# Ledger of designs, part 88: designed miniproteins, single chains

Each design is a single chain, and the fold is of that chain. pLDDT is the mean over its residues in the fold that is shown.

## One batch from the design tools (miniprotein)

Design m3055
Fold by ESMFold2-Fast:
Order: structure tokens, then C-alpha cells, then sequence
Structure m3055 (fold): chain A 108 residues (1-108)
């Protein structure tokens, strides 16, 4: 079991993983799919976006929440929901990267 990290610490790890992969769009899509299928992943991404405290991050969190609620009601993930959730996750990761550039102390 992974130690309990703060939302910003989880965001740091995800941004580093995305940068290290060389495929941030693929990572965003994989995270979006996982979030739409798993409440814990969904809640983690929403908590990260809210921890950023910006209106842009809040809008991205709201888009993920909407896609999650629609997938839950339908009992399935549609390609349209996945595409919108992936774009929202990509925005959260970009905003987190900018936040980390302004807060280098979070890099350890």
C-alpha cells in the first residue's frame, strides 16, 4: 500500500511520470479511463485540481466529475466521455506543472 500523500504531492509524482514517459497525452488518457472506472482515482484527480485553487483547475475538476457521473449512470464509458475526461486531465497536469514551477520547494 502506497503511503498517503497530499493531493499536491500526488500531482507532483504524476507530472514527473508524464514528463518521464515522453507521452503526456497517453498518460492523461490512461488516468482519465482509470478515473471513470474507479472512484478512488476519480477522487484523487478532483482533489489535486481543487488543491491548485484556480478557476481553471476547478473547471477541469467539474468536467471530470460530469464525465464520471454520466459513466456511472450509463454503466459504461463512452468514447466521447473518455475524450472529454482526457482533455480535462491533461489540463490538470499542465496546471500542476505550472504550479510546481512556481513552487520549487515541492520538488524535494
Amino acid sequence: MLPRLTPLQRGYQLVEAAERSGDPEGIARALAKAALENEDVYQTLVDMARALGTPEAQRAADEIRRAYEEAKKLGKVTPEQLDRAAEAVRRILELMRKYLEEHPELRG
Scores: mean pLDDT 78

Design m3056
Fold by ESMFold2-Fast:
Structure m3056 (fold): chain A 70 residues (1-70)
Amino acid sequence: DTKTIVAQFARPLSDEQRAAIAALPGVLAFQVVDGRVVLLEVEASAVDAVTAKLRELGAERIEVLDPLPP
C-alpha cells in the first residue's frame, strides 16, 4: 500500500535537496510544485523514514494522505 505526502518548504528546494528526496527508499513518485511544495507517493512502510528526512531537509509542514488515484 502507498501514501501521498505533501511537504512545504520555506525556501525553494536546491538540486541537492531534490536529489536526496528522489533517492529515498520507498519513494515511488516525486514532484515539486512552485519550487517549495513536494508531492510524494511513498510505500506505507517508508512514510516515517521519508517524513523524518523531509524534516531534516527543512520541511515546515508535512501532511500524509491516502494515495492519489491514477
Scores: mean pLDDT 80

Design m3057
Fold by ESMFold2-Fast:
Structure m3057 (fold): chain A 73 residues (1-73)
Amino acid sequence: MSPSLEKLRQEAEEILEQLQDPNLSEEERKKLILELQVIEGVLRIMAAVNPEEEEVKELAEEIAEEIKRLEAE
């Protein structure tokens, strides 16, 4: 439970929803994947600052896994 974690989760979810758009260009898709990588980086830094917030680390790993899935396609 963290006040900023929910915002980052919503941003990641919004990007993932945009990636489901069939009219999305390949260039736009790659930019959205980069945005997800930035969010993962921010979450990793937050986890280092607040190591007691395990949910932050879990979200970072989840986003990293989604990125790997998207790049494999």
Scores: mean pLDDT 78

Design m3058
Fold by ESMFold2-Fast:
Structure m3058 (fold): chain A 98 residues (1-98)
Amino acid sequence: MEEKRREEEERRREELKKEIEELLKNAPKDYEGSLEKLLELSESEEAVEILEELRKKYEELAEDPTLSTKEQEEAKLQAELAKEAVEAARKRREAEEA
């Protein structure tokens, strides 16, 4: 029963992660719209955790010397968007608790 519960939680997390990744990939076309949607998703703690994980991933890609300059710049922009969403979500939580 625990294994089935973990599989369901992992599946939900994977679906959420895919949605967040699609929004981050859309950043070069519509940064503001992607940020707004990410802020809505960031009401969930799970979404904030996924955003922090993806931010680290894209920060590493932005510094990867095997990638082209364009790929590094796109990764940097995706990392910045993820960082802004996390920071905004944390500020909202602090304001609600204050």
Scores: mean pLDDT 78

Design m3059
Fold by ESMFold2-Fast:
Structure m3059 (fold): chain A 85 residues (1-85)
Amino acid sequence: SEAAKEEDRKNVEELIKLGEEALKKGDYETAAVNYAVAAFIASGVLKDLKTAKEAAEKAKPLIDKIENPVLRSLVEGAVNGVEKL
């Protein structure tokens, strides 16, 4: 539905904003996760490959700074998935 798609777009915009705010605070793990989730929703739900690739590019340099190995693997998966589109 159009309303659901608009809500997903607002969620993607908010996730990117939260990622940028976390990055400014040096919270690389939170920043990477927010960008990765934004990339996933943008590519999979919205089919917005431009936004997905932009979010993935923001997450990519943060992967090596993620201390939690499960979160690192999830972010790597999301980034690699989007880069292949």
Scores: mean pLDDT 88

Design m3060
Fold by ESMFold2-Fast:
Structure m3060 (fold): chain A 63 residues (1-63)
Amino acid sequence: AVVEGATIYVEGEPKPGSKATVVFPDGSTAEGTVLKVNGDKALVKATRADGTVEYYLGKIVKL
């Protein structure tokens, strides 16, 4: 499943394979990797603390 509404922080140019930090509306975070970029949004594959892999779609913020 893809979760929307997250903010995606990327260091440098966002591209497939870039490291990203996903920030959720509740302030929690997850480390991930950019899979696709479309305009100002990115699809990110992130691993949760329990080892579960989830997919997030959110707006890109460049660091």
Scores: mean pLDDT 76

Design m3061
Fold by ESMFold2-Fast:
Structure m3061 (fold): chain A 81 residues (1-81)
Amino acid sequence: IIEELEEAAKRLPSLSREEAVETLRRLARMLQDRLNRTDLAAGLLRAAESLEAGEVSMEDVGAFVLTVADQLRALEERRAA
């Protein structure tokens, strides 16, 4: 999932707004279904809504997706420690 988030963030600038919104919704479903992270899933859905409304840039959304990936990586490190 973390690698999928990082890859999606890198791809966002090359996607159409519609494709980016669908990608964010897919990632949100993945976070909910695989990790039961309703909070992170809700965050990505809000980002998708803001992007669809033209309130945020692709770069802003990409940065947010990377922040979600970083949070998940930090949780993995805490689990390992």
Scores: mean pLDDT 76

Design m3062
Fold by ESMFold2-Fast:
Structure m3062 (fold): chain A 65 residues (1-65)
Amino acid sequence: SNEEIGRILAERFGISVETAESMVRIVVENRHLSQEEQADLLLKEFPTLTRSTALRIVSVVLEQL
């Protein structure tokens, strides 16, 4: 579930579960796009992320699916 993946993300990246769940939703809804394009969507919504962190988040979410 998005909640379960969100908890993994929150623990790994030290972010809130709510923020992590939003990030999971963006990745899951955009699985048809490349990982780089999904990372760009994360950066648009969460501009404080670095590109490398956004790519790591995408990779972790896709690994848990």
Scores: mean pLDDT 86

Design m3063
Fold by ESMFold2-Fast:
Structure m3063 (fold): chain A 84 residues (1-84)
Amino acid sequence: TEGLEKLHELVAKIEAWVRDNVDDPELRQALLDRIRAQYEQAEEIYLELKEKGKEALGFSVAFLILVGEQAEVEIELRKYRKLK
């Protein structure tokens, strides 16, 4: 569905940002694994709420989960950049 396509596009952009901004291979892999796990959770919530007739709510919740993960990744990178 179009909602899933938009969530997938958002995840791809977050993953690309991590690959472009994280030079440490171990940190990069850990962050990519977390992003993938959050996407799987966001997709499940979206599909469940869509099935209940609450597609707009499902999209909003899934989108906020992914935006929250992007913010946490940026905070974690900011901390690591200060420590190096």
Scores: mean pLDDT 81

Design m3064
Fold by ESMFold2-Fast:
Formats: structure tokens, sequence, C-alpha cells
Structure m3064 (fold): chain A 87 residues (1-87)
């Protein structure tokens, strides 16, 4: 269970760095409205998964990683909403 949480967090962290850089640089017209909305759904799903993992996390180290990842995903969500608002 703890190893499964760690592996899921590692996968999420690995996917975020490049995605964050791209999302900050991307113009609003880089994707269609439907594509930005699908990205919001993916982010919302990841946030829900982190809430589940947070309820299962037993160590302060894992809880800290989860809170840091939640903050990063919430920031990305706000960026995607800002892109949608430009369309």
Amino acid sequence: SEKEIQEKLDLLEGSLAGTEAWLRAAPADALSRAEWERLLEVIDGALQQLDVLGSQAKTESLKKRIEELKGRLEALRALVEAKLAQL
C-alpha cells in the first residue's frame, strides 16, 4: 500500500514538470476549448486521486508530497481556466 502510494506519486511528479512548463508558455489558441476542458477533467481526476492517497498516507513525508502535488495541480487548473477564459 505505502509502496503503491509512492509509485503513483512518482509517476505524477514525473509527468508534471514538462506539462507545467508547456502550460505556462502555451497560448490560449494552442488547444481547442474541448481539449482545454478535457485537460481540466484530467487535472480534477488527479486531484481526487491525491485526496484518496492522502487519506491512506501514514508518513509525514508522503503527506507533504501529496500536499505539494495538490498545490501544483491546483495552480495548473487555474492556468487552464485562464486559457479557456481567453477563448
Scores: mean pLDDT 86

Design m3065
Fold by ESMFold2-Fast:
Structure m3065 (fold): chain A 66 residues (1-66)
Amino acid sequence: LEAQRAAALAIGEAFREAQRKVENGEMTDDQAAEWLAERARAAAPDAEVSIVDTPQGKRVVVTFPA
């Protein structure tokens, strides 16, 4: 539980950095989603990380093991 929370916080920080890069024109939304997915996999290697297409663009979904 605590390890999953630590990973979630790290992923949250990565999300904020990705959003900042998109706002500053350093990345597209698609590039930010791929970058965030790689960060999520690094922070939570036991979790299942997927990128899904939505009407608002690509989203990263992280599923922690039971």
Scores: mean pLDDT 75

Design m3066
Fold by ESMFold2-Fast:
Structure m3066 (fold): chain A 86 residues (1-86)
Amino acid sequence: MAEAAAEAARVFAKRGDPKGAISYAQTAADLAGHPEAGKAVGEAGRKTIEQGKVDEAARLMYEAAVHFAKGDPEGALKAAERAQKA
């Protein structure tokens, strides 16, 4: 369920594990029917990790997973854009 995937992303984000958070954010997107948006959010998360912003990447992935679970893929993409601009 998308809500369970979003909760898993929250747990991984709180642990400072952005790769785990990315996996669950993409799972939430897939379960919500938005795999293309999930891929875009995952790419944004990976780029944020590459910039050394590990905590921002984890937080971004959790925010995006919550938006996907609520049926708001546009909100998920906006969360990704905000983290990349920080």
Scores: mean pLDDT 79

Design m3067
Fold by ESMFold2-Fast:
Structure m3067 (fold): chain A 65 residues (1-65)
Amino acid sequence: MEEKLEAAIKAVRALQDGNEEEAYKILKDTFGEEADFALRAARAGLQAGVKPEDIARAIVTIVES
């Protein structure tokens, strides 16, 4: 759980920095088939001004539910 949260935070921060390829790679390695969903959720969260840590926590919670 904590390892997935750390990876998700790193991916959201990479996306925030404009590195979409790196973000997707991390999400694919961490969440597999859910990587596309996680990427869309990260974009939406960043557009809404949500902190990367909070976006990452939401993604992990939804994917593991």
Scores: mean pLDDT 82

Design m3068
Fold by ESMFold2-Fast:
Structure m3068 (fold): chain A 74 residues (1-74)
Amino acid sequence: MRERREEVLREGERWTLEHGASGPEFLRKVEELARERGDRTLARIAREGRRSGDAGTVHEAIVRGVPLAEARRA
């Protein structure tokens, strides 16, 4: 689970660096990759993070495998 999500994050980071994209663009790419892999939870977290603008909390939620609200408490 964590390894698969870390792979999605790594692919998103690579794409973002190649295109000089910002945090919201990174989260949009992560959402796309998550949908392609059938990870509905990751896709939802990325979408919520993009709307809130809190990429750091989204990263923590994804790595820990917890809801965005729980990651904000930490």
Scores: mean pLDDT 66

Design m3069
Fold by ESMFold2-Fast:
Structure m3069 (fold): chain A 94 residues (1-94)
Amino acid sequence: MEALLNRAKRLFLQAEEALAAGDLATARRHLDQALSLVREFARQAPPEVRARIEALAAEVRALWDDPTASREALVAAVAALMTELERYLESLRA
């Protein structure tokens, strides 16, 4: 679980770095890989947590696929998704 989250975090950061550099192809590759790992993480979560994670992941995907969406909105959506993943992982430690 934690290993999947750490890999997803790295891939989202690499996607943001590529996006800032104007490398849309590299950014998309890293985003797709990160979302794939998030989906794998969600499969291991209870249904209620999974539904929230899947909804946030869908929002990230929708913002990425919207050419009118701001980079700030995309970054905020990724941050919200990562916060939900971290909250769930922390709940497993308590």
Scores: mean pLDDT 80

Design m3070
Fold by ESMFold2-Fast:
Structure m3070 (fold): chain A 61 residues (1-61)
Amino acid sequence: ALSAQQRALLDQWVAYLVREAKRHNLSLEEALAGLRRFLDALGASPAVKAEAERRFAELYA
């Protein structure tokens, strides 16, 4: 689980990425593939990856 502060920062970042993905007319699947590669490159923990993907899908809908 993420702290409230970590979740707030993650939410802002994910919201930015969702807007960019929609602006470039990417599908949810294409955008999530990019998000996963980015998080893997950063060495993000499984908890951070799971939370980011959930929030991304929620905001993309």
Scores: mean pLDDT 78

Design m3071
Fold by ESMFold2-Fast:
Structure m3071 (fold): chain A 82 residues (1-82)
Amino acid sequence: SEADKAAEYGRKAAEAARAGDGEGAAEYSQLMGKYAGLDTSLSEEAKEKADRYATAAVIYAQQGDGERAAEYAEKAAEFAKA
């Protein structure tokens, strides 16, 4: 499902961020938000939270804050999986 893809990309984003790959973390976080928004089974609240956390993960990854980028990517993945 699209929600499963969003959760997978969120995990990849967190892994990239912890590895110091800010560009990869940002790319995977953007894909996570995209797929969460496409899933018709997720509530609008879950989609909104996933998108907000994905956006935060992108921003922190671009700033070189891998720990915060990973934290927000993991939070977004949890909302996409619920």
Scores: mean pLDDT 76

Design m3072
Fold by ESMFold2-Fast:
Formats: structure tokens, sequence, C-alpha cells
Structure m3072 (fold): chain A 93 residues (1-93)
């Protein structure tokens, strides 16, 4: 039970960081802040550079959410479903 509890808390912590990355991207955070959060979430340097090279904060947010859903962050998928972002969900599949 202890090992399962630690794993659950670590996963919950990463889910909070994933939501923080999405909010920071929507708010137009600087590239260094985005890199810091994305690295904590285990995104590759290639995925991070693709996000940072996107032409808008909206597209940066979209690419990050797709990467996070593929990485297995359920909270990001839940937010996309709640907001009706079906095209984003299809792209992440």
Amino acid sequence: SMKEEIERLEKLGKEVVALALVQELKNGADDERIRELARVLGLSEEEIEEILNAPSNEERTRLAMIALIRKGFPVVEAVARLLGWDDLLAAAA
C-alpha cells in the first residue's frame, strides 16, 4: 500500500505540473519557463522545440496538450474532453 500511495502522489504532482504548463502556455509565458515545466513532465527536447517554434500561444498550447495526452496525463485529456476539443483529441490518438 505504501508504494502504491507514493506512486499515486507522484502522479498527482505531475498532473498538477501538466495543468500548470497548459496555463503558462495560454498566458504567453517565456520560453525558459515552458522548457522548465516540459522537462519536469518528461517531454523530449524535440517535443519542447516543436512547441516553442509554434506560431502562436494557441498552437503552442495545442501541441503541448497533444504531447501530454500521448505521454499519459489523464487530467489534460479530461480538460480537452470537457472543452469539446475533439480535433485535438483525435490528433493525440
Scores: mean pLDDT 82

Design m3073
Fold by ESMFold2-Fast:
Structure m3073 (fold): chain A 91 residues (1-91)
Amino acid sequence: MLDEAREAARAGREITTVTKLSFEEAAEWAQKYAGVSPEELRERLKEEGRTVTLKTETIVSANGVPYEVTLQLAKTNGEYYLVVTATRAPK
């Protein structure tokens, strides 16, 4: 997923990938990428529609255009999701 977003950015394409996770899986991602504990993750995602950004990186495409690759956790309708995006960086 993260590699797919990086590849899309290098190719000058935008992508959004959403993967449903268990809370345990979401907590592992949060700890690995952002050092966020399961308790902190619960607090940050307690409200529906909230997101926690785990990682943001800028990749310059083959055509010299910058793209932001962002790894986020989201809670929607009581379910946890890993959201990975590659979007053209704002000028």
Scores: mean pLDDT 81

Design m3074
Fold by ESMFold2-Fast:
Structure m3074 (fold): chain A 64 residues (1-64)
Amino acid sequence: DPLELADKAAILLNLGRYDEAKEVLLKIPGVSEEDAERIVELAKAGRLEEAVAAILAKVEEGLK
């Protein structure tokens, strides 16, 4: 379930578990290595809301 994976990735990013978050992000259909790296960098920069929005946008695109 892409939404369950997105929620898990968001929790891991909030906890600072970036390696685990990247592994979960790559399991989401339509998320590339480049997408996962960009999302992790947003979270590292304290831009967690933008990181979560990027995850949800990828999930929504994949559900269309």
Scores: mean pLDDT 82

Design m3075
Fold by ESMFold2-Fast:
Structure m3075 (fold): chain A 65 residues (1-65)
Amino acid sequence: SEKTNEIAKLAAKALLYISKGDIEEAQRVIDELEELANKEKDPAIKAQIEAIIRGLRKRLEEAKK
């Protein structure tokens, strides 16, 4: 679906910024995913986005060291 593609693109973009050490840009993309999760009405899709955000935040925190 269009929504699934959007979530996947944002997740990939965040991972790319983390891998490059672009911490501020990675945080902005994670913030966009959080906005999508907050606006999401489907609890299954919301839970999926929240799981992605948790994984990305962990990787970002490790990259800051």
Scores: mean pLDDT 86

Design m3076
Fold by ESMFold2-Fast:
Structure m3076 (fold): chain A 95 residues (1-95)
Amino acid sequence: MMSLPVTIERIRKLIKEGDIEKAKEELENVLRVLGLAGDEYAKKALEALKNGDWEEAAKYLEKLAKRYEAQGLPDAARFMRELAKAAREIAEKEK
Protein backbone atom coordinates (compact mmCIF):
# COMPACT_ATOMS: atom_id res chain seq x y z
CA MET A 1 0.00 0.00 0.00
CA MET A 2 1.24 3.46 -0.94
CA SER A 3 0.72 6.97 0.39
CA LEU A 4 1.47 8.90 -2.81
CA PRO A 5 2.24 12.28 -1.12
CA VAL A 6 4.73 10.62 1.29
CA THR A 7 6.34 8.57 -1.51
CA ILE A 8 6.71 11.63 -3.77
CA GLU A 9 8.30 13.65 -0.94
CA ARG A 10 10.72 10.76 -0.27
CA ILE A 11 11.65 10.55 -3.98
CA ARG A 12 12.32 14.32 -4.12
CA LYS A 13 14.49 14.11 -0.97
CA LEU A 14 16.48 11.18 -2.42
CA ILE A 15 17.11 13.16 -5.65
CA LYS A 16 18.25 16.24 -3.66
CA GLU A 17 20.63 14.05 -1.61
CA GLY A 18 22.02 12.41 -4.79
CA ASP A 19 20.67 8.94 -3.96
CA ILE A 20 19.51 8.32 -7.53
CA GLU A 21 19.38 4.50 -7.21
CA LYS A 22 16.85 4.66 -4.34
CA ALA A 23 14.85 7.41 -6.06
CA LYS A 24 14.65 5.17 -9.17
CA GLU A 25 13.54 2.16 -7.07
CA GLU A 26 10.75 4.16 -5.37
CA LEU A 27 9.50 5.58 -8.70
CA GLU A 28 9.56 2.12 -10.35
CA ASN A 29 7.48 0.75 -7.45
CA VAL A 30 4.86 3.50 -7.95
CA LEU A 31 4.65 2.81 -11.70
CA ARG A 32 4.52 -0.98 -11.20
CA VAL A 33 1.50 -0.66 -8.87
CA LEU A 34 -0.30 1.70 -11.30
CA GLY A 35 0.53 -0.61 -14.22
CA LEU A 36 -0.88 -3.65 -12.37
CA ALA A 37 -4.12 -1.65 -11.97
CA GLY A 38 -4.27 -1.59 -15.81
CA ASP A 39 -2.95 1.87 -16.62
CA GLU A 40 -1.28 1.87 -20.07
CA TYR A 41 0.65 5.12 -19.55
CA ALA A 42 2.10 3.85 -16.25
CA LYS A 43 3.24 0.66 -18.05
CA LYS A 44 4.90 2.72 -20.82
CA ALA A 45 6.57 4.99 -18.24
CA LEU A 46 7.94 1.89 -16.46
CA GLU A 47 9.30 0.52 -19.78
CA ALA A 48 11.02 3.87 -20.41
CA LEU A 49 12.64 3.78 -16.94
CA LYS A 50 13.90 0.22 -17.53
CA ASN A 51 15.60 1.55 -20.69
CA GLY A 52 17.10 4.50 -18.76
CA ASP A 53 14.90 7.02 -20.62
CA TRP A 54 13.77 9.28 -17.78
CA GLU A 55 12.57 11.99 -20.20
CA GLU A 56 10.23 9.55 -21.98
CA ALA A 57 8.97 8.31 -18.59
CA ALA A 58 8.20 11.94 -17.62
CA LYS A 59 6.17 12.41 -20.84
CA TYR A 60 3.98 9.37 -20.06
CA LEU A 61 3.50 10.58 -16.48
CA GLU A 62 2.28 13.93 -17.87
CA LYS A 63 -0.18 12.06 -20.15
CA LEU A 64 -1.40 10.13 -17.09
CA ALA A 65 -1.81 13.44 -15.20
CA LYS A 66 -3.99 14.84 -18.02
CA ARG A 67 -6.13 11.68 -17.92
CA TYR A 68 -6.68 11.96 -14.15
CA GLU A 69 -7.50 15.67 -14.51
CA ALA A 70 -10.11 14.88 -17.20
CA GLN A 71 -11.62 12.23 -14.86
CA GLY A 72 -12.06 14.81 -12.05
CA LEU A 73 -9.08 13.57 -10.00
CA PRO A 74 -7.01 16.77 -9.58
CA ASP A 75 -4.97 15.45 -6.62
CA ALA A 76 -3.90 12.34 -8.57
CA ALA A 77 -3.06 14.57 -11.57
CA ARG A 78 -0.92 16.85 -9.37
CA PHE A 79 0.95 13.85 -7.92
CA MET A 80 1.67 12.47 -11.42
CA ARG A 81 3.06 15.88 -12.48
CA GLU A 82 5.33 15.90 -9.40
CA LEU A 83 6.59 12.42 -10.37
CA ALA A 84 7.23 13.65 -13.94
CA LYS A 85 9.26 16.56 -12.50
CA ALA A 86 11.26 14.13 -10.33
CA ALA A 87 12.00 11.92 -13.38
CA ARG A 88 13.32 14.97 -15.30
CA GLU A 89 15.49 16.02 -12.34
CA ILE A 90 17.05 12.52 -12.31
CA ALA A 91 17.65 12.75 -16.09
CA GLU A 92 19.49 16.08 -15.63
CA LYS A 93 21.71 14.65 -12.85
CA GLU A 94 22.71 11.65 -15.03
CA LYS A 95 24.06 13.93 -17.80
Scores: mean pLDDT 77

Design m3077
Fold by ESMFold2-Fast:
Structure m3077 (fold): chain A 86 residues (1-86)
Amino acid sequence: EKLLEEFKAEVERRFAAGEWQGLALDVASVIRFLDSILAPKETVEPVIELAKEVIDRVRALGLPEQDRHIALAEKEIERAKEKFGL
């Protein structure tokens, strides 16, 4: 809960400051980290929902240099969804 709230706050701070660089990679890293510590579905599911929102917002910026990072994040989201039957 606290980690999710801190991550949400950081995402909003970075968008407000125009610091969107690396957000898609950070999302992929968080999902991969949760998988590495064998986090349960109850922890991972809210993070996947936030990750989808962040990726949609980054995609809406229309920046080609983010495409590869978005694809990596989407791959980690799909892997987590498959693992938990979402």
Scores: mean pLDDT 77

Design m3078
Fold by ESMFold2-Fast:
Structure m3078 (fold): chain A 65 residues (1-65)
Amino acid sequence: MTKEEIKKKAIELIKKYVDSLPGLTPEEREKVREELIKKFNDYIDKLTLEQAKEVVEQLEKSLKE
């Protein structure tokens, strides 16, 4: 898995998370999504491929309640 594939998976997970949040307007939801995606992309770019994979796996697990 490349860093690009990891970023795509992370974006999908973030979108699912934000879409699951109740009580947000469509505009607030989009803003939260954009902020999280931007921060996460910047974070992933600073990690090694192995670290990036671990972070995405942890994010996926944390979304499982």
Scores: mean pLDDT 78

Design m3079
Fold by ESMFold2-Fast:
Structure m3079 (fold): chain A 66 residues (1-66)
Amino acid sequence: MKIELEEVDGLIKATATEGDKVYEVYAPDEELARQLAEKAIELGGEEAEELVRLSRLYAERRKAAA
């Protein structure tokens, strides 16, 4: 498993890669971003996609509330 962290628009984006699977999650800090990325790999499938979707909605909400 490979996890890459990137700062995007005041948030941390974590990209987790395991084999052919890639998940991108957003969080306010590196620790949480890493934890969510690891959780997405652990869950897999539809649950991982839902986690990714919710993290993206969080990022959108944060921008709108600024």
Scores: mean pLDDT 79

Design m3080
Fold by ESMFold2-Fast:
Structure m3080 (fold): chain A 102 residues (1-102)
Amino acid sequence: MKELVEEGIKELKEALDRAVKESVNPQAAQDAKNRADKLFKEMLEAAEKGDYEKTIEIAERLYNYLLFTALVTSAMTGQPEPALIEAARKAKEFLEKLKEAY
């Protein structure tokens, strides 16, 4: 569990760093990154305790939050947010890997 969570967090941090650089609304992307960082800490703590249910719950919240942020930002600006969508996609893949491992 912990190793899979650490790998997922690393990939998501890289995707969010790209979103901050490439977003038409850098503030929205930075806010998403800041909230994701808090969720990453909670998820790692849950994984270290072997709390599978909580780890999945946090991963689902992260995916939903990133997807919502990408869609709302795109709607507000009238421009696509491919880097934020990619971060949401990676969060979904991570969630699916966690569900398959358990």
Scores: mean pLDDT 85

Design m3081
Fold by ESMFold2-Fast:
Structure m3081 (fold): chain A 66 residues (1-66)
Amino acid sequence: MSLEQQGQANKLATQMRDEMLARGVPEDKADLIAASVARLNLQEGVTSLSVEEAIKLGEKLAEELR
């Protein structure tokens, strides 16, 4: 992983967290989803997910891991 990819993943995660909070999602859930998306972007090299796609993927990952 590169520092630049880490920065892009963190930026996307921050944008997702802010959007989820704006939509009334609890902070703890927003943080979990954002962290899941940041992890996925770093591991898979996917750094171009839309906010909606990222939210959906984060929720799906959280559900499948449980």
Scores: mean pLDDT 66

Design m3082
Fold by ESMFold2-Fast:
Formats: sequence, structure tokens, C-alpha cells
Structure m3082 (fold): chain A 92 residues (1-92)
Amino acid sequence: MEKKVEEYIKRGDEASALLNAGKISPQNLEDVIAGMGAKAYAGSKDKEVIEEIKSLIPEKSEEEISKTLKAFGLPTITGYEKKLEKEKEEEE
């Protein structure tokens, strides 16, 4: 399990470089989101990871990031998904 987390981090970092170079593809977006989620899982500051994701993928909603992390079988950004769902319920 941990080895897969490291693989997703590496893949996400490589995909981030491609996005910064203007090479946008669905696969690169998914890999970036998955890698950032893996960093949140391994790291101690989830909020900083969320802000990093926002800077790389400004058009992606935080809801879409959480959905992508689930699709890759990674843990969601700590507490973020629950907060997003609660805010959506309160607005609607």
C-alpha cells in the first residue's frame, strides 16, 4: 500500500511539470490530483497540499479532486471531503 502512495506522488509531480508546460490532458490532471492526495496522506499539513492543488488546477473544484482521489483508491485529503459535502448541504 505505501509503495503505491510513493508511485502516485512521483507520477503526480511529473504530471504537474507537464501541466506547467501547457501539456494538458485528462491523464495528467488525474495523476496530479492523485499525487497530491498521496502527499496529503503522507504529509502533516493537508491544507497546504489543498492550496498547492488549487494553484496547479485552478479550474478543478475541490469536489472533483476528492472524487478523483476515491477513484484511485487513495485516502481523501484529511477532512476536506466531509467539509465540502457539509457546505454543499448547507447551501442547498
Scores: mean pLDDT 56

Design m3083
Fold by ESMFold2-Fast:
Structure m3083 (fold): chain A 69 residues (1-69)
Amino acid sequence: MEYLFSKEQNQKLQEAMDLLMEGSRTGDLSKMQEALDLLKKLADESTDPSQKQAFNSLAETVEGLIKES
């Protein structure tokens, strides 16, 4: 990635990753879905195309994990 994410974007990303790890650890798919929703929100709210693409790529990864579960 060419840019550092803003502090707010980084905090929301950390929150999504925390939800993903917690859902994975406890087997709670609803937490994994919350993580996916946060990543999609970050992508939708991003005005920079590169940041939007990065968040969409992460969302696709999380979506794949949920579908395999």
Scores: mean pLDDT 77

Design m3084
Fold by ESMFold2-Fast:
Structure m3084 (fold): chain A 106 residues (1-106)
Amino acid sequence: SEEEDLLKFNEYARKVDELVRKAIEAAQAGNLEEVRRYIDEIVKLLDEALKELSTYQRFLAFQLAVDILRELAKVLPKDLVEEFYKRVQEAIKKHFPKYKLPEIKV
């Protein structure tokens, strides 16, 4: 049902938001090992969402990933931003092979 599809997307969005918040807190604390762990979890959730969600919701998941990448780029070291960018781009490319993420200035 449309209601079940919305609940599924909202659950993915909620989990991603929690991990982004924790990644920002870890970055502010200087705990880059925890930041890397949260990035791994965010990328896994994105890949899961892109596989399981309807076509329309996949576009929403893509937009969420771009917004997350821009927000994290403000608090992460350049090397981690580049690694995260590459992993997000690879996840998106599997499902949208002709799409490229905008370049993020660090």
Scores: mean pLDDT 74

Design m3085
Fold by ESMFold2-Fast:
Structure m3085 (fold): chain A 82 residues (1-82)
Amino acid sequence: SEIITAESGNGKGTADLGKGVATGEADGVKVEIEFDPSNVASLVGAILRALGLQLDARRNGDKAMEEAYAAALEALLKAMKL
């Protein structure tokens, strides 16, 4: 399957290896992070970006955004392990 799915808390994430996009959704909030699935440096960059944005959402008290990025991060981490 070109689409890897993950869950984190109330968030649902996907990493679409055909499109090069990871998504996270939580409580009506949707986030997207682009990556090149053929390039490990691009995947690492997407993981670091997702983590940074999750931490920013946590500092701002935005729980839905935090959970959406956490789900996208989990999907990206699963994509790296394949």
Scores: mean pLDDT 85

Design m3086
Fold by ESMFold2-Fast:
Structure m3086 (fold): chain A 96 residues (1-96)
Amino acid sequence: MEDAEIAAKKADEYFEEGKYESAKKLYELALELAKKELGEEDVRVADLLAKLGEVYEKMGEFEKAKELYEEALEIYKKQLGEDDPRVLEVRKKLEE
């Protein structure tokens, strides 16, 4: 989890700087580490999927962003329920 958190923090910094390719690589690394450490259905994995979706959206890769948001939404619904703010935020990303 610590290694995944370090990678995610660096990815956040690159995302804020508009360095989307660098942010993508570090969020992908953080996601792989989090899945290994926490399991594929952990809320923190869903948080990373949603952040990676935002990176792909900024890069114009809307189909990939949608897949990532849908995966995050499935985990959030299962772990937190339909009325959680994170479910509502990701659902807004998937609406036209």
Scores: mean pLDDT 84

Design m3087
Fold by ESMFold2-Fast:
Structure m3087 (fold): chain A 107 residues (1-107)
Amino acid sequence: DAMKRLEEASEELLRVTKETAEKIKKAAETFGSYGALQVEQEMRPKGVEARERLLKALEDVKRTSSPDEAKRGEELVKKVVDESTKLLTKTRKEALGIEVLSVIDTA
């Protein structure tokens, strides 16, 4: 039960992340970097809410499940958060043309 809720919350975070990425890309194509930033700001509350649901579901798993299930839940959360962060970071770089791996001034 608690593990199933965690899986559902994980799917929700990924859905919100994909929706956010798609809207950022579309806004960048239509309105440039300004449009991308506006969509990022508008979608931020949905992302926060989805992450809060995910963390609450993980605490329920830790409280009510075996240590092995708690470990699997923590691994699932780490994987989903990493996947979400990577997609949004890539989308932001492509939409805004930001190079993160370079210092602004290379000596």
Scores: mean pLDDT 80

Design m3088
Fold by ESMFold2-Fast:
Structure m3088 (fold): chain A 74 residues (1-74)
Amino acid sequence: SPEAEVEARVAEVGRAIAAGDFEGAARLIEEMVAEYPGDEEVLSRARQVLRVLEARGAPKEVIERVREAIKKAE
């Protein structure tokens, strides 16, 4: 189901962040929000990941990529 696919992708993002792979995490979020545009559950999960990336000190370019992807999917 789409819900199960989103949960699996969020888990992959979590693993990328844990590994310090902020570029990989950003790419996974970009792909997820592009596949499910306008989906408030997906957008909510992407916004949660954005807050985690900011808290973990991800590079500014990574933060801006995720923000732009969320904005385009809204």
Scores: mean pLDDT 85

Design m3089
Fold by ESMFold2-Fast:
Structure m3089 (fold): chain A 120 residues (1-120)
Amino acid sequence: KPSVEEVLEQYIKERNELHDKLQEALEKKDLKAASEYALKFLELSIKLTEYMLENVADMSDEELERALELARIALLEAQTMVELFRLEKVDEKDLKALEEKLKKLEELVKKLEKAVEEKK
């Protein structure tokens, strides 16, 4: 099983790669590719938050604070992406998929915040 630090480092690496691809797709005005990369980013962020929730009891306070900070940043980035795609009038089916994943991420981040506070 990877360490918490290894999981966070892998998330940051994959997040950065997806953001680079998303920006390239947006520059090319390829909204379909951009929405696919945004969806992958939301799925990656969901997996990170689920992993943190499953491991709250075994994590140090420092690891929990860092994980929560990254989850909150990911949520803010996801909210910004979905709003951008709404303004750009991406395909309704792609937008709906992004909105459903965003809602799941919002619920998971709230659960993580509560779990971290309850451990203190």
Scores: mean pLDDT 85

